# Ledger of designs, part 18: designed miniproteins, single chains, continued (2)

Each design is a single chain, and the fold is of that chain. pLDDT is the mean over its residues in the fold that is shown.

## One batch from the design tools (miniprotein)

Design m4600
Fold by ESMFold2-Fast:
Structure m4600 (fold): chain A 64 residues (1-64)
Amino acid sequence: SLRELAVEAARAGLAGTAAGLWEADRSGGMSVEEGREALDYGLASGDSAAGAQRVGELMRRRGL
């Protein structure tokens, strides 16, 4: 779920990505577009590109 990914992103130190994914989950978001917006928000907020790529790969594997 987006919530589980948000927790994983937070544990990885990706605060922006975690916040975006948490907000997407809270808003009822389940789309690939909302997940992508969360990653883009994380990158704009200073999260590492490698960290964002890893979360994006996990999303694809989970059908998110």
Scores: mean pLDDT 75

Design m4601
Fold by ESMFold2-Fast:
Structure m4601 (fold): chain A 70 residues (1-70)
Amino acid sequence: ERRRQELRRRILRYLAEHGPVTVDELAKRLGVSREEVEEIVDYLVAQGLVRKEGDLYHLTEAGRRVLEAL
């Protein structure tokens, strides 16, 4: 769905611009539910575009390259 693709792009951009953040911070900053962000972030981690370190999510090198192609 277009909305999920748009949210994935927004999350990747936010991580690129603001550095590592928590799911709660992403939800607040993007104005979407925590559940929605968690689902998208889990997908991005599975794809290797985002890495989890403790409670912080980091954009990977692969994630940055994908964002540049979006």
Scores: mean pLDDT 82

Design m4602
Fold by ESMFold2-Fast:
Structure m4602 (fold): chain A 110 residues (1-110)
Amino acid sequence: SILSEEEKEKLRELGLSDEEIELLEEALTYILTYNQPVPESLDRDRVRAAVTLAIKNADKFSGFIRNALLNVALEIMSLEELEALIAAAEAQGDEKMATALRSILAKKKS
């Protein structure tokens, strides 16, 4: 499993269903294990919701998982969704996450 049982419990506490956690883990497996893009056959709307919630709570995860979440966000999120995440990170004083998200936004604009 890509996510530890502790990380899965944290995602449940944040309001994710077991199905959403499984979808997130599958998306992370494509990025981290297969070094491949997230397939279109995966429910990208549900993955997007799960990634958004996880990124807003990124301090609860390892740096390895945080970087993988940012790579999923780069693939599946719109420019407007990334800008909303940057604004949320800035409002929380999370300068590291805001900087990482700005880098992802710049890559998506290129």
Scores: mean pLDDT 79

Design m4603
Fold by ESMFold2-Fast:
Structure m4603 (fold): chain A 96 residues (1-96)
Amino acid sequence: MEKEAQELGEKYLEDLAEKRAQQAVDEALERLKAQGVVPSEEAIKEAFEVAKEIALETLRKVGELGGKVSGEELEKILAQGYEEAVRRAEEILRKG
């Protein structure tokens, strides 16, 4: 059942990336709200799209490295990817 598993995996990966992107944008918005910054709707949309791309790339990289590196290294890659998504979202939101 490789086809079904791969199709479900791709959709699951996209859904997971969207959830991680939303979390990253929400965290960036909370950080900026504490600073009195109110981003535009366009900036929020752009930040979400960029965070989603970073999340997708991170998740795909983890999938490719699965079994080639330790679980600790995979966790580090996931954590670094999430922090990069938050940082990039914050930069975009500050400019809007």
Scores: mean pLDDT 79

Design m4604
Fold by ESMFold2-Fast:
Structure m4604 (fold): chain A 62 residues (1-62)
Amino acid sequence: QAAALLAAGKSKDETYQELIKDPDFSNFATRHTREEFAAQLQALGVSPEDAEYFANKVTFGF
């Protein structure tokens, strides 16, 4: 999960590269709107700022 990778000292880009290999991450992104995906990440312990970063990264590819 994103929170665990960030806690381990991984950069946001490194965390994102690991997350895109995870089918659960891809399924969350596919089955949820950007706002819902950000809310799910926050529920999993990701900060609001980091949740928006990952939601935007998945939605817009940057």
Scores: mean pLDDT 65

Design m4605
Fold by ESMFold2-Fast:
Structure m4605 (fold): chain A 77 residues (1-77)
Amino acid sequence: GDMAQQMADQLRAQGRRLESRGDTITGQLYFNAANTIDLMQKAKQDSSTRDTYLRQAQVYNNQARNLVDILRDLDDS
C-alpha cells in the first residue's frame, strides 16, 4: 500500500510544480496518473463496484505507467 501512495504523492507533487510554472496541460496529466492509483486502491476496498472502478482505472493506468516511465528516465539520466 505505501509504495502506491508514495507514487501517487510524487505524481501530484510534480503536477503541482508544473502548474505553478504554467505547464497546466502536463500538470493535469500527472494528476490523472495519480487518480488512476487512487481508483485501483478503491477497487480493492469496495467489491460491489470493483469491476466499474477497475475498468475506469485501466483507461488511466496506461497514462500513469507512461508518466512513471518518463519520471524514471529523468531520474536515471
Scores: mean pLDDT 73

Design m4606
Fold by ESMFold2-Fast:
Parts: C-alpha cells; structure tokens; sequence
Structure m4606 (fold): chain A 91 residues (1-91)
C-alpha cells in the first residue's frame, strides 16, 4: 500500500512534468523518455513489474496497453489521459 502510493506519486510527478514541457513532438518524446525512466526506477524500488510494463507500453506507443496497465495500477484518470495523449502525439 505505501509502495503503491509512492509509485503512483512518482508516475504522477513524471506526468505533470511531461504536460508542462509539451511544446511539440520533440518535447513530447523527451517527456515520454523521462516517464519511462521514472517508471523503471519505481519498478526497481518497489519490485512491482507493472511499472516496467507501463514504461514498455509508453515506449512502444501502445495506447491499449497503457490504459490496461494504468488501470491495474489505479492511476488517476487525468494521468491516464495525459499518457495516452502523449503516445498519440508520437504516432
């Protein structure tokens, strides 16, 4: 529960930074790369492979996988929408 809260907070912070820096495709790519790095670090710290699965879904631009894993992690709707929007802008 505490680990899940910390992991969710880390994903939340990464998403907020990505949204703030969204100026175009290059900025979106840099933001997505930052999310992937943050999620991998959270996965390593918590031992929860779902954060790595979310990172891989983002890197692979797989919207359906992003939604499925984010729902399993209990991420807020606005975080899920931000991730989906970023992926769609990279497609």
Amino acid sequence: SAARRAARAAAFVATRRALADQRGVSSVQQAVDAWVDALRQVSARTGDPRFTQLADALRNQDVDAVRAVADQLGLPDWVVQAAVTAVQQLQ
Scores: mean pLDDT 73

Design m4607
Fold by ESMFold2-Fast:
Formats: C-alpha cells, structure tokens, sequence
Structure m4607 (fold): chain A 123 residues (1-123)
C-alpha cells in the first residue's frame, strides 16, 4: 500500500547514511500517505505523535539552522492542529497536501518556499 511503501522508506532512512533533511522529508511523506490512505486509527496516531513531538523537533531545527525543516514542520503543525480540532475531509486533505508540500520543499532544500508555505498556513 502507499502507507507501507512510505513507512518502509522512512524506516530505511533512519538506518541509512542520509542527510537529516532527507530523513525529515521521508517522515513528512509518511505522514501525508497515512492521512490520505491510512485507517482512522493510523491517522489519529500519526497526528497525535507529530503534535506531541513537534515543539521539541521545531526547536531543534531552529537551533541547528535547518530553516527549511523548521518552516515546513511549523506549516504541517498548523494543518494537523486544524484537522485535530475539526476532523473534516477538507482539513484531512489540506493536512496531507501540506505534509507532501513540506516533504518536497525539505528534499529540495528550499527555505524560502518553506517559509511561504508556513505564512500561507498562518492565514
């Protein structure tokens, strides 16, 4: 399934000699695929796990100068908070799209694009 494929890529990235940006990109892709194709229980788990860890991971990214990761994670956090507060199909699709866009921006090392995504999500 798309979820199992994305999970396998993320698990492989954890053990491979990949950049920290590639690891975050694979994690955000996994989040996006779970939101699109996962069960309600899998979706709840990935949202809750992301939001629980987001404050510390965002602080880490800022302190490490990983600004693409920093802005992408902040954008995804906003989208997942909206989905958690109001679990509509529209908010689920927005969260999946935001996570996918975040993954692409992180993979491409585009801090300007990531900041623009974050500013879009704050409105």
Amino acid sequence: SPVEEARARYEAAKTADVSIEDLFAEHLRYVAEVLRHGSEEEQKRVVDDFLKNAPSVITFAENAGLYTVYYALKAVKIALEKYKEDPTEENRQLAAETAERGAELVRNKDPKGAKELYEEMKK
Scores: mean pLDDT 89

Design m4608
Fold by ESMFold2-Fast:
Structure m4608 (fold): chain A 62 residues (1-62)
Amino acid sequence: MIDEEEVDEALGLIWVAVGKIALRNGEKPEDVAKWLREQAKRMREEGFTRAAEVLEKAADEL
């Protein structure tokens, strides 16, 4: 059985991958960072704290 914490982290990593694809396709790093932070906020609202942390860290590194 997949642990809820593993699903939470996997969700964060999936959204980070989407952001990296957008960056590769010519989106500005500042726009990608803003989008990642908006996704992190939504993840926190839904109780996905680990996904939010992964997304916030990725946004800060851009």
Scores: mean pLDDT 80

Design m4609
Fold by ESMFold2-Fast:
Structure m4609 (fold): chain A 58 residues (1-58)
Amino acid sequence: SAVEAIAEELVTRLGMPEETAREAAREIAAGVPAAAVARKYGIPVDALVEAVREAALQ
């Protein structure tokens, strides 16, 4: 699923805890803007965007 792919990239690329990565991935998959998710979880927006792009290639 898109949520699983995004969560895996957030764990692998950004070192996020699995549970936090899954919460962030669910918000992205639900259409929450990347900038808002990045701010909420304290992630650089560019890093979050790159993780989502890489997940799309899985």
Scores: mean pLDDT 82

Design m4610
Fold by ESMFold2-Fast:
Structure m4610 (fold): chain A 85 residues (1-85)
Amino acid sequence: MEELIREAVRKLAAGAILYAAGQLTGNKEDYRLAADVFEEAANLFHQAGEKELAAESYRMAADVYEQAGDTEKAERLRKKAEELE
């Protein structure tokens, strides 16, 4: 489980950088890329049994997907976060 948590943390950091890039470009594709990476982090936390971190990471991904215009993905990930709490 240690390696899953380590990889999840690396993905959170990468997602934050990509999100900053999205804010600079205003491009929805850059936001989608950031959201995808946050979702990957959430999945790794979930696999590691870290429900709280997984829920927070899913919400983060959902917020960024919403900014990308992917409302359906945002709704799905918010539901996943809710189920983990």
Scores: mean pLDDT 85

Design m4611
Fold by ESMFold2-Fast:
Structure m4611 (fold): chain A 81 residues (1-81)
Amino acid sequence: MLRITRLDVSTTTAGGTSTVTVTTSEPMARVDVYVNGVLAATSSSDTVDVSGLTGVSEVTATATGPDGSTDSVTTTVVAAP
């Protein structure tokens, strides 16, 4: 069963690009990244770039495995002014 074991968000200056990296217990088929509850990006790899983060934002990653199992993790990201 798919588990997210780590969620890393590389932060940049406000309005720049951040890379979201999802580490899972088994290979995943898809990652959906939400910023403040709004779908921002989808990727078939474990890394996805998200742009336009400003201030304090909640980033949620939902990983979907080849068997259709899902796991979600949320982190708070603070973009420097």
Scores: mean pLDDT 77

Design m4612
Fold by ESMFold2-Fast:
Structure m4612 (fold): chain A 79 residues (1-79)
Amino acid sequence: SIAELEEQRLKEAEKRKSEIVTSEEIKKVAERLGLDEEKLKEILEKHKKKPLTRGEVAELFVKYIPSVSKSEVLDLLVL
């Protein structure tokens, strides 16, 4: 059923949010979204001190680029 497919998608989305991203993934998304170089450096320094999850990176991108949604950033971090 559609409800079972939605439940599966939600579980997959939650799993992806909890996954640690690589610095290369962060850089690629930053380039695609046009994030300021100094803000990118701040995110990379945070990631160096404590590995960031996809969810945490998405929250930082939304904070620095208010026109971007958290879902947009999460979708870009999957590729």
Scores: mean pLDDT 76

Design m4613
Fold by ESMFold2-Fast:
Structure m4613 (fold): chain A 144 residues (1-144)
Amino acid sequence: VTQRQVAEALFGPGSWALVEATRERALQLPSSLIKEMFEKAVPPKLPVGGRLFKLVFGEDFPLVLLDALAYQLDPELYEKLQEYERRAEEEGDEERLLAYTIAKLMLITGQLPEEVKEAIRNGDVERVMELLREQVEVAKRFLS
């Protein structure tokens, strides 16, 4: 399985070009923002979220750059996602953690629907899981 195949299975045809554009943008982030993000970002304790990012962006791509990009694009939504990921980790809810990881991937690639953003802003966990169910099932197949 290639990074392109994972991206296009999760997000549809042509999404690999968006992943490549995201990589280029993340590598051009200012060092000051990256340093700030090292202080704010708490890496996932459960490996599933990090594994999904590595499947899409590659093993050697620094995850902190993706968090920095998400924060730059929508700081309020990023902070909500980080809090909900933390809660999912405490509960051991890998499917919920995958849903928020997918939402973050869709945010940084410019593919996150307004309906999902609204559900995240409102803390509507059930709605987020409903809207991202197909993507979570696809992600689980690549992670098993």
Scores: mean pLDDT 81

Design m4614
Fold by ESMFold2-Fast:
Structure m4614 (fold): chain A 104 residues (1-104)
Amino acid sequence: GAAPPTVTSVEVPEKVKRGEKLIVTVTWSSADGAPVTRVTVFLYDENGNLLAEKTVEVAPGATTATIEIDTSGLPAGKYTVRVLVEAADGSTAVSEPKEVIVEE
């Protein structure tokens, strides 16, 4: 069948120090043979404003990616991480939100 990919895990630290890299590790399943080709991380503030976005391209057959976001331009505070995975056939999946705190 033509099932879309599924995001199985999003790992973020509970806290990151401002100026350090926020490291997001994403794991997915592509059960239908359509490989995931792109992964995008979105970082939102407490008001829902998009403050950072990073896309990486992944090799066909990959099931995990580590994405680094520079926090040096971000105010300290509470953020929400969401992840979009995109398969070669155009199907997509979006993760549940994860919280992270950017500290001074």
Scores: mean pLDDT 86

Design m4615
Fold by ESMFold2-Fast:
Structure m4615 (fold): chain A 100 residues (1-100)
Amino acid sequence: SVTQDVGRALRYMGDLEDARRAKDLQAIVDIILDIAKEMNDPETVELAEQLRRDPFDLSTIDRLLDHVKKKRPSLNDSQRIFATLLITGAETLRELILEA
């Protein structure tokens, strides 16, 4: 249900905000991976797993962002909610790395 998916997305959004405030890059990556699994897209999950191994890899972050942004128009409503949230998480991670 889209309503249940929105509820889970809002919880992930809260978790991302908490991790951002803590500047906890590993927590942000773990949340990104959980969101990637909600999308049920194997390529997104593989990129998120690569990012988990190296959270500072800007190249992997950019590949993940590019892949998800290009794929988003072809996704169902549930997947699009999680895709939008994943983009937010990955952009947050990128900003924190560039600030360091």
Scores: mean pLDDT 87

Design m4616
Fold by ESMFold2-Fast:
Structure m4616 (fold): chain A 94 residues (1-94)
Amino acid sequence: KEEEEKKQEAKKKLEEEKKEIEELAEKIKKLEEEKGRGEAVEEAVKEYAKKYNLSEEEKEEILERLKKNDLETPEDIAEEILTLKNVIEVKREA
């Protein structure tokens, strides 16, 4: 019973993360076509920070880490943004 509950929670979390990555990747792709990659990433992070009520400092940390990782695809950028947001949330709980 507990093992099944953990599997269901893990599946739901993975599905939610996959949806967020897809939505963010589509948004980055549209912004990249309009403004170029650097501005697209900054705008995507800004909107994501607003959605999840991230501080200015937390937003800056995400932007700095994205610049260091030299990511090529909107999907990779979206996945990294989500990963960094999760790391920041864990830090806030600690």
Scores: mean pLDDT 73

Design m4617
Fold by ESMFold2-Fast:
Structure m4617 (fold): chain A 95 residues (1-95)
Amino acid sequence: MIDSLKPEEQEEIRKRIAAKAAEIEEMRKAGVPDAEIYRAQVRFHLELDGIELTPEQQKRLDEIIERAAANPDDEAVNEEVEKRLEELLEEHKKL
């Protein structure tokens, strides 16, 4: 259903993503823990797509984020986090 988005809307989304990426980089420079940075990134993506998680989904995602932050170079953990986020996006798009 994103195929009906106007180019102007897509550009605003890209600009917002770039601004958030810069903000996250500043957080890293300030010594914010990786877990907090990961939470900020995930919450931004959910907010950008207008997705509101249930308490159960939010708790599950938070647990996965903590795991990813503890193992930032673990490819399997990073893939798990990415797939979970995509599943949540798809579930809400079906509504």
Scores: mean pLDDT 70

Design m4618
Fold by ESMFold2-Fast:
Structure m4618 (fold): chain A 65 residues (1-65)
Amino acid sequence: SDALAAQLTQAIAEARKAKTLEEAERVIRESFPKSYADQIAKALKESKEKAIELARRIATELVAS
C-alpha cells in the first residue's frame, strides 16, 4: 500500500540520518516487522551502509507483496 511505502521510506531516511547505531536500530524496529528488523539490526552492527541497502531491498519486497 502507499501508506506502507511512505512509512518504510521515511524510516529508512531517518535511520540513514541517525547519529548513532542505537537510534538507527530504534527507527527500524518501530517501522519494520520484527523478523526483518532483526536482520537489519544485525547488519547495522557490521555496516550502516550495508544495513540501509538491505532495508531498501526488504521495503521493496514488502511493498510489492
Scores: mean pLDDT 84

Design m4619
Fold by ESMFold2-Fast:
Structure m4619 (fold): chain A 76 residues (1-76)
Amino acid sequence: SADELLEKAVEAFREGNFAEASRLAREALVLAGKDTPENLKELTRVMAKLQRMVQQGEISLDEAAELFRREMEKIL
């Protein structure tokens, strides 16, 4: 299900595997019928922002993964 794919995406994000998190999140959007250009742009923006914040030491991977979950739930 889309929810199961989102859970896997959040787990991948928590592990620092941003590429896998992005791939699984896109698959969740496709499965939910929410893979619009607008939603794909939003996913890209969220991923870029949170990845930068983690790399700059502004937030932890755990905090970023939960923010990622919340933003994806708004789209799904």
Scores: mean pLDDT 88

Design m4620
Fold by ESMFold2-Fast:
Structure m4620 (fold): chain A 70 residues (1-70)
Amino acid sequence: SAARREAEALADQVIAQADQAVAILSKWPDPAAQQAGLQQVQGQLRQAADLLEPTSPEAAARLRARADEV
C-alpha cells in the first residue's frame, strides 16, 4: 500500500538522519556529552519505530535494529 511505502521511506530518512548525527557526535571531545547525544539518537529511533509499527512492522524492526547498533 501507499502508506507502507511512505512508512518505509520515512524509516530510511530517519536512519540517514541518525547516521549523520552519530558521525557528528563521534567528533565531540567530551565522552559524557557524546554518550548523552548517542542515547538521544537511540531514543529517537525507538520512538520512530513505535510510531511506524502499526503501518509497517518491517520499518519498525529496521529502526529498532539501528537503535541497538548506536
Scores: mean pLDDT 90

Design m4621
Fold by ESMFold2-Fast:
Structure m4621 (fold): chain A 111 residues (1-111)
Amino acid sequence: SEEVWEELKKEGVTAVLILQSSDEESKKLAEKVKELAEKHGLDVKVVEVSKVGEEMTEEQKKATEKALKELAKKHKKILIVGSDGKAAQTAKEIADKLGIEHVVTSLKEAE
């Protein structure tokens, strides 16, 4: 969706954190979203998370925090994209705690 990426860039989004669930559909959508984001000149990080509907592990939370901190060094506003609403919500809470400006969407909305 070209219009979605143009709107995100107008809002100041310059980086994307993709939370990739371990199912094949989520992997395919994450790859497509990564390619689209990179085509639009956005910096991309991917964090592999649990299966859809499962809680993020402590290791996944630490990986998410690390990715957010690295992106926030160069980017003021980060798009958080997930195939799983739970993982996206957890990443949002981590970003809020770190004071990182962000927007949240689903992989399906970003494709």
Scores: mean pLDDT 83

Design m4622
Fold by ESMFold2-Fast:
Structure m4622 (fold): chain A 75 residues (1-75)
Amino acid sequence: SKQVERALELAKSLSLGELVDLLAQTDDPEERRILSLAIVAQILRERGESEEEIRKSLETALRVIDNAERARAEQ
């Protein structure tokens, strides 16, 4: 997805501290999701996970987040 691709790009270009600072300053729900995924991607990359494994993990996380947000909106 475009959100996962953007998260992977941010994880390569920004430090963990920079990602956390941006997340603290951002109110947009989509941008907050992308930044959160980027933080996870950077942690997994530092742990030695492959780019394909990171991508699969982020796609799964995004699906879970989207399902949870839809459930909240239906309340």
Scores: mean pLDDT 81

Design m4623
Fold by ESMFold2-Fast:
Structure m4623 (fold): chain A 73 residues (1-73)
Amino acid sequence: MRRTVTVSFTYTPENTARAIGTAMGLAGAALPPDAPVDEIVESIFEGARALSRATDGVPEGTQVTVDVPALAA
């Protein structure tokens, strides 16, 4: 089953890039060692896409909280 990792940050271009990197790392780290590679890759990219969509059209300085999907054993 997939679980979520919650990421919260103040929106700026710099913070958004850092948050995407963090979410990708957390999604990967939450996966069991026996997870299929395609599911690992897809989970990481889903996290990046969720953060990108959550910051679309958001003014700088806005507090953003996003649930990033991750695989769980």
Scores: mean pLDDT 64

Design m4624
Fold by ESMFold2-Fast:
Structure m4624 (fold): chain A 94 residues (1-94)
Amino acid sequence: EKLEKAIELAEKAVNAIYGLSLEYYINGDFKKASELFYTAEKARSLIEKAKEYYKNGDFEKAREYLEQAVDLILENVGDDEYVKKLAEEARKAL
């Protein structure tokens, strides 16, 4: 229940990072756009692993992978208020 909410919030944070990456790309900041895209891809991969463990009933590993995804997001995109809020809410649901 709470872990499912954490997954949903983390997925929303990743989608927001993809949007930010596109905005930086359109504005000509290709380095920041690439960094954001790479962060989103890594976080998405961790969330997909968490979802697999969650479906298999391994809630401990699901939490570990979600914690890694949330930490990665906060470390690399903590300067965006919306993304930070989603990641912090995901952490609270863990």
Scores: mean pLDDT 88

Design m4625
Fold by ESMFold2-Fast:
Structure m4625 (fold): chain A 100 residues (1-100)
Amino acid sequence: SMRKLTLAGVLLISAGGEVFMIERMVERAKERNAPEEVIKKLEELKREAERLLKEMEELYKKLKENPDDEELYEKLVELAEEINRLALEAERLMNELNKA
């Protein structure tokens, strides 16, 4: 449906914002001379989030061709939820650095 396509577009924008936040967290950790293990973990989270975002972009292109494809929409929701999970993990790591 056009409604699902619109919601999928909102999910893409939100996911892109979360990937950008993880990238900024990597930069901030490096500026703060965080432990190498923490920087590496944040970089891993960034790479995975970027990979998932690229998958969302490809699925969204397919959804534009068939806006009633519920399976494609559900996959987009699942990818968005996984990116959110990665963003929360990155935030957790940054919060641990806040007093280390």
Scores: mean pLDDT 89

Design m4626
Fold by ESMFold2-Fast:
Structure m4626 (fold): chain A 70 residues (1-70)
Amino acid sequence: SIADAATRIIDEYVKSGVITEEQGKKAKERIAELEKRGETSVEAITRALVEAGISEELARKIAEVAVQEA
């Protein structure tokens, strides 16, 4: 699923210190809500990640990879 793919990518960025544990938690929660609503576009996921405090550039990269691997 997109949520599973995004969770793997986010956890790697948290492990590397690029994203904080708090940002990762908020991002995963927001993506799970989007998946429940069927809002799985790159744009919707990018917005959810930005709202979690992740930069727009990194958020878009995560969203594109998650959608491709879902």
Scores: mean pLDDT 83

Design m4627
Fold by ESMFold2-Fast:
Structure m4627 (fold): chain A 88 residues (1-88)
Amino acid sequence: MKLEEEIKKLKELGKKGVEYARKGDIEKAMELANELIDAVARSRDQRVRMTGMESVEEISEELPPEKQREISSRLTSGALRAIGDELD
């Protein structure tokens, strides 16, 4: 709940996502990347957001190009949903 704890959690999720991607468990790697994307979209703190983005990038580097694009799309969609412009 404290800022340092959030940053540490994001770094841990990034490391786990990289491990899953390297094992070829793309589905689990994507789940962790999505959790990080959600945390980044929800956070108002710049350090938390930067750490989350860095962790997402680390996972993305270990994934196939099509999954890297999926991550980018989810990041964009998360930002748009925060604006509340969707049909519900």
Scores: mean pLDDT 75

Design m4628
Fold by ESMFold2-Fast:
Structure m4628 (fold): chain A 94 residues (1-94)
Amino acid sequence: MEEELEKIKEEAEKLEEAALKGDPKARAKVAYYSAEMLLLQASKLTVPNAEEIREIARKGLEEAKKYAEEGDYEGAEKVVEDTLREMQRLKAES
């Protein structure tokens, strides 16, 4: 378990480090991975506004994927950031 967690952490750190150094593929992967994680987290919500949060996560994932496919990694990153911020706002209101 600790070995598995360490491996996941190492992989995430490598992706973040590559993205910070300007690797466009790493940036796109980080943005897309974050968007998928947002959708996964939203799917587990049982709060009254869970469906609204899921819809925001789904739209964020679709938009981030579109920007990444067009090579706009900064756009993809911004969409993920805006989606995360909106989801956190709604969770605080639940």
Scores: mean pLDDT 71

Design m4629
Fold by ESMFold2-Fast:
Structure m4629 (fold): chain A 67 residues (1-67)
Amino acid sequence: SREERGLAARDKVDELKRNEGLSGFEAMKVARENEFPLSEEQQKILREIGEKLREIGDEIQAELLAS
């Protein structure tokens, strides 16, 4: 289930943080790549969407701060 996969990913994130000294974001990225394998094409699309959402968020934040 999604819940079981989420718990497994969280356990892996905690393990990576303890053993490798990774940040939470870095550990989540590694855990996602290992626990939820996507095709190379799907990974590319998801990455592009994530980058665009981040850019939009940054633009909105900058506009709000400029007010």
Scores: mean pLDDT 62

Design m4630
Fold by ESMFold2-Fast:
Structure m4630 (fold): chain A 88 residues (1-88)
Amino acid sequence: SPLELLEEALERLKKGESVPVTDELYAAIRRLADAFVEDNGLSDAHKAELDALIDRMRAEGRISTPEEIAFLSTLLAYARERPEVLEP
């Protein structure tokens, strides 16, 4: 499931591994980020910063920086509070 992909990715990152950004992982991150932006009423500027971070991860094909890991941790916490975001 998309939630399991996020949990696996974050578990690997916590072990010091670099995680590849697959199409499935990218789709899950994008979906959660869009829902997170809407739910928290983030500004267009803040949304643009998150979009740039996600696009950077995809372009590099991997998650490895502390900023990217912190962001993924935030999205996983959000996904656990809002499991329906990844279900449909």
Scores: mean pLDDT 83

Design m4631
Fold by ESMFold2-Fast:
Structure m4631 (fold): chain A 57 residues (1-57)
Amino acid sequence: KKLEEVRKKAKELADYAHKLMEEGIKNPEKREELRQKATDLINQAAKEVAKAMGEEK
């Protein structure tokens, strides 16, 4: 059930989060905001994967 699609989306979110972290290094004024946004994206990706895996429950 769409696990491959969820996995691809999780990877895209992780890649985007990584870019936000790099932008935070280059832009100290927005560092904290970008870091929080990156963390939210990583948590969202993890939650989506966990829900997809939870379908087996």
Scores: mean pLDDT 74

Design m4632
Fold by ESMFold2-Fast:
Structure m4632 (fold): chain A 90 residues (1-90)
Amino acid sequence: MLEEAEKEAKEYKEKTIEEAAKELVEAEKEYGSSLDLEGAKIYARETLEGKKPGYAFPISEKGKEVEKKLEEAGKEIKEKLEKAKEEAEK
């Protein structure tokens, strides 16, 4: 069960980072930002993992919404993994 949860979490994480990075690039591009896809992926990964991004941050309203979604997705992944780990340890 834990291996399944880890696999699902990894796939969900990678998909969420890819989708969010594309949304960030488009949102920030409308605002005149020079955020590229690689930078957006780094930012999305760090935000989802609960790390304070040191590379870039959203400056548009749309970019901030994407950041919030990433933080929520990171919390969901963490909760699912914690529950799966607790079940496996019993």
Scores: mean pLDDT 71

Design m4633
Fold by ESMFold2-Fast:
Structure m4633 (fold): chain A 76 residues (1-76)
Amino acid sequence: MEPRVTVKLDPAQHEELSRRAAEDPEKAAKEAIERGLLEATSEQDAVDFMRVLGGTGQEVYDEELERQRQRAREAL
């Protein structure tokens, strides 16, 4: 699955948004959308993108994957 997120950031905006995303990816996604810096198909896609942008790679993605697996187990 390929998340479709469009971002237009200069280097300074990228660093600022990355720092904010590391603190609160959900809030950073909302602010980026409101500022017109980010377009995403869904709120979840925007948050997932912010987790990648704000994290040091896989660690943030691993937390999201574990949350998805836990949700699937509860649905069984």
Scores: mean pLDDT 65

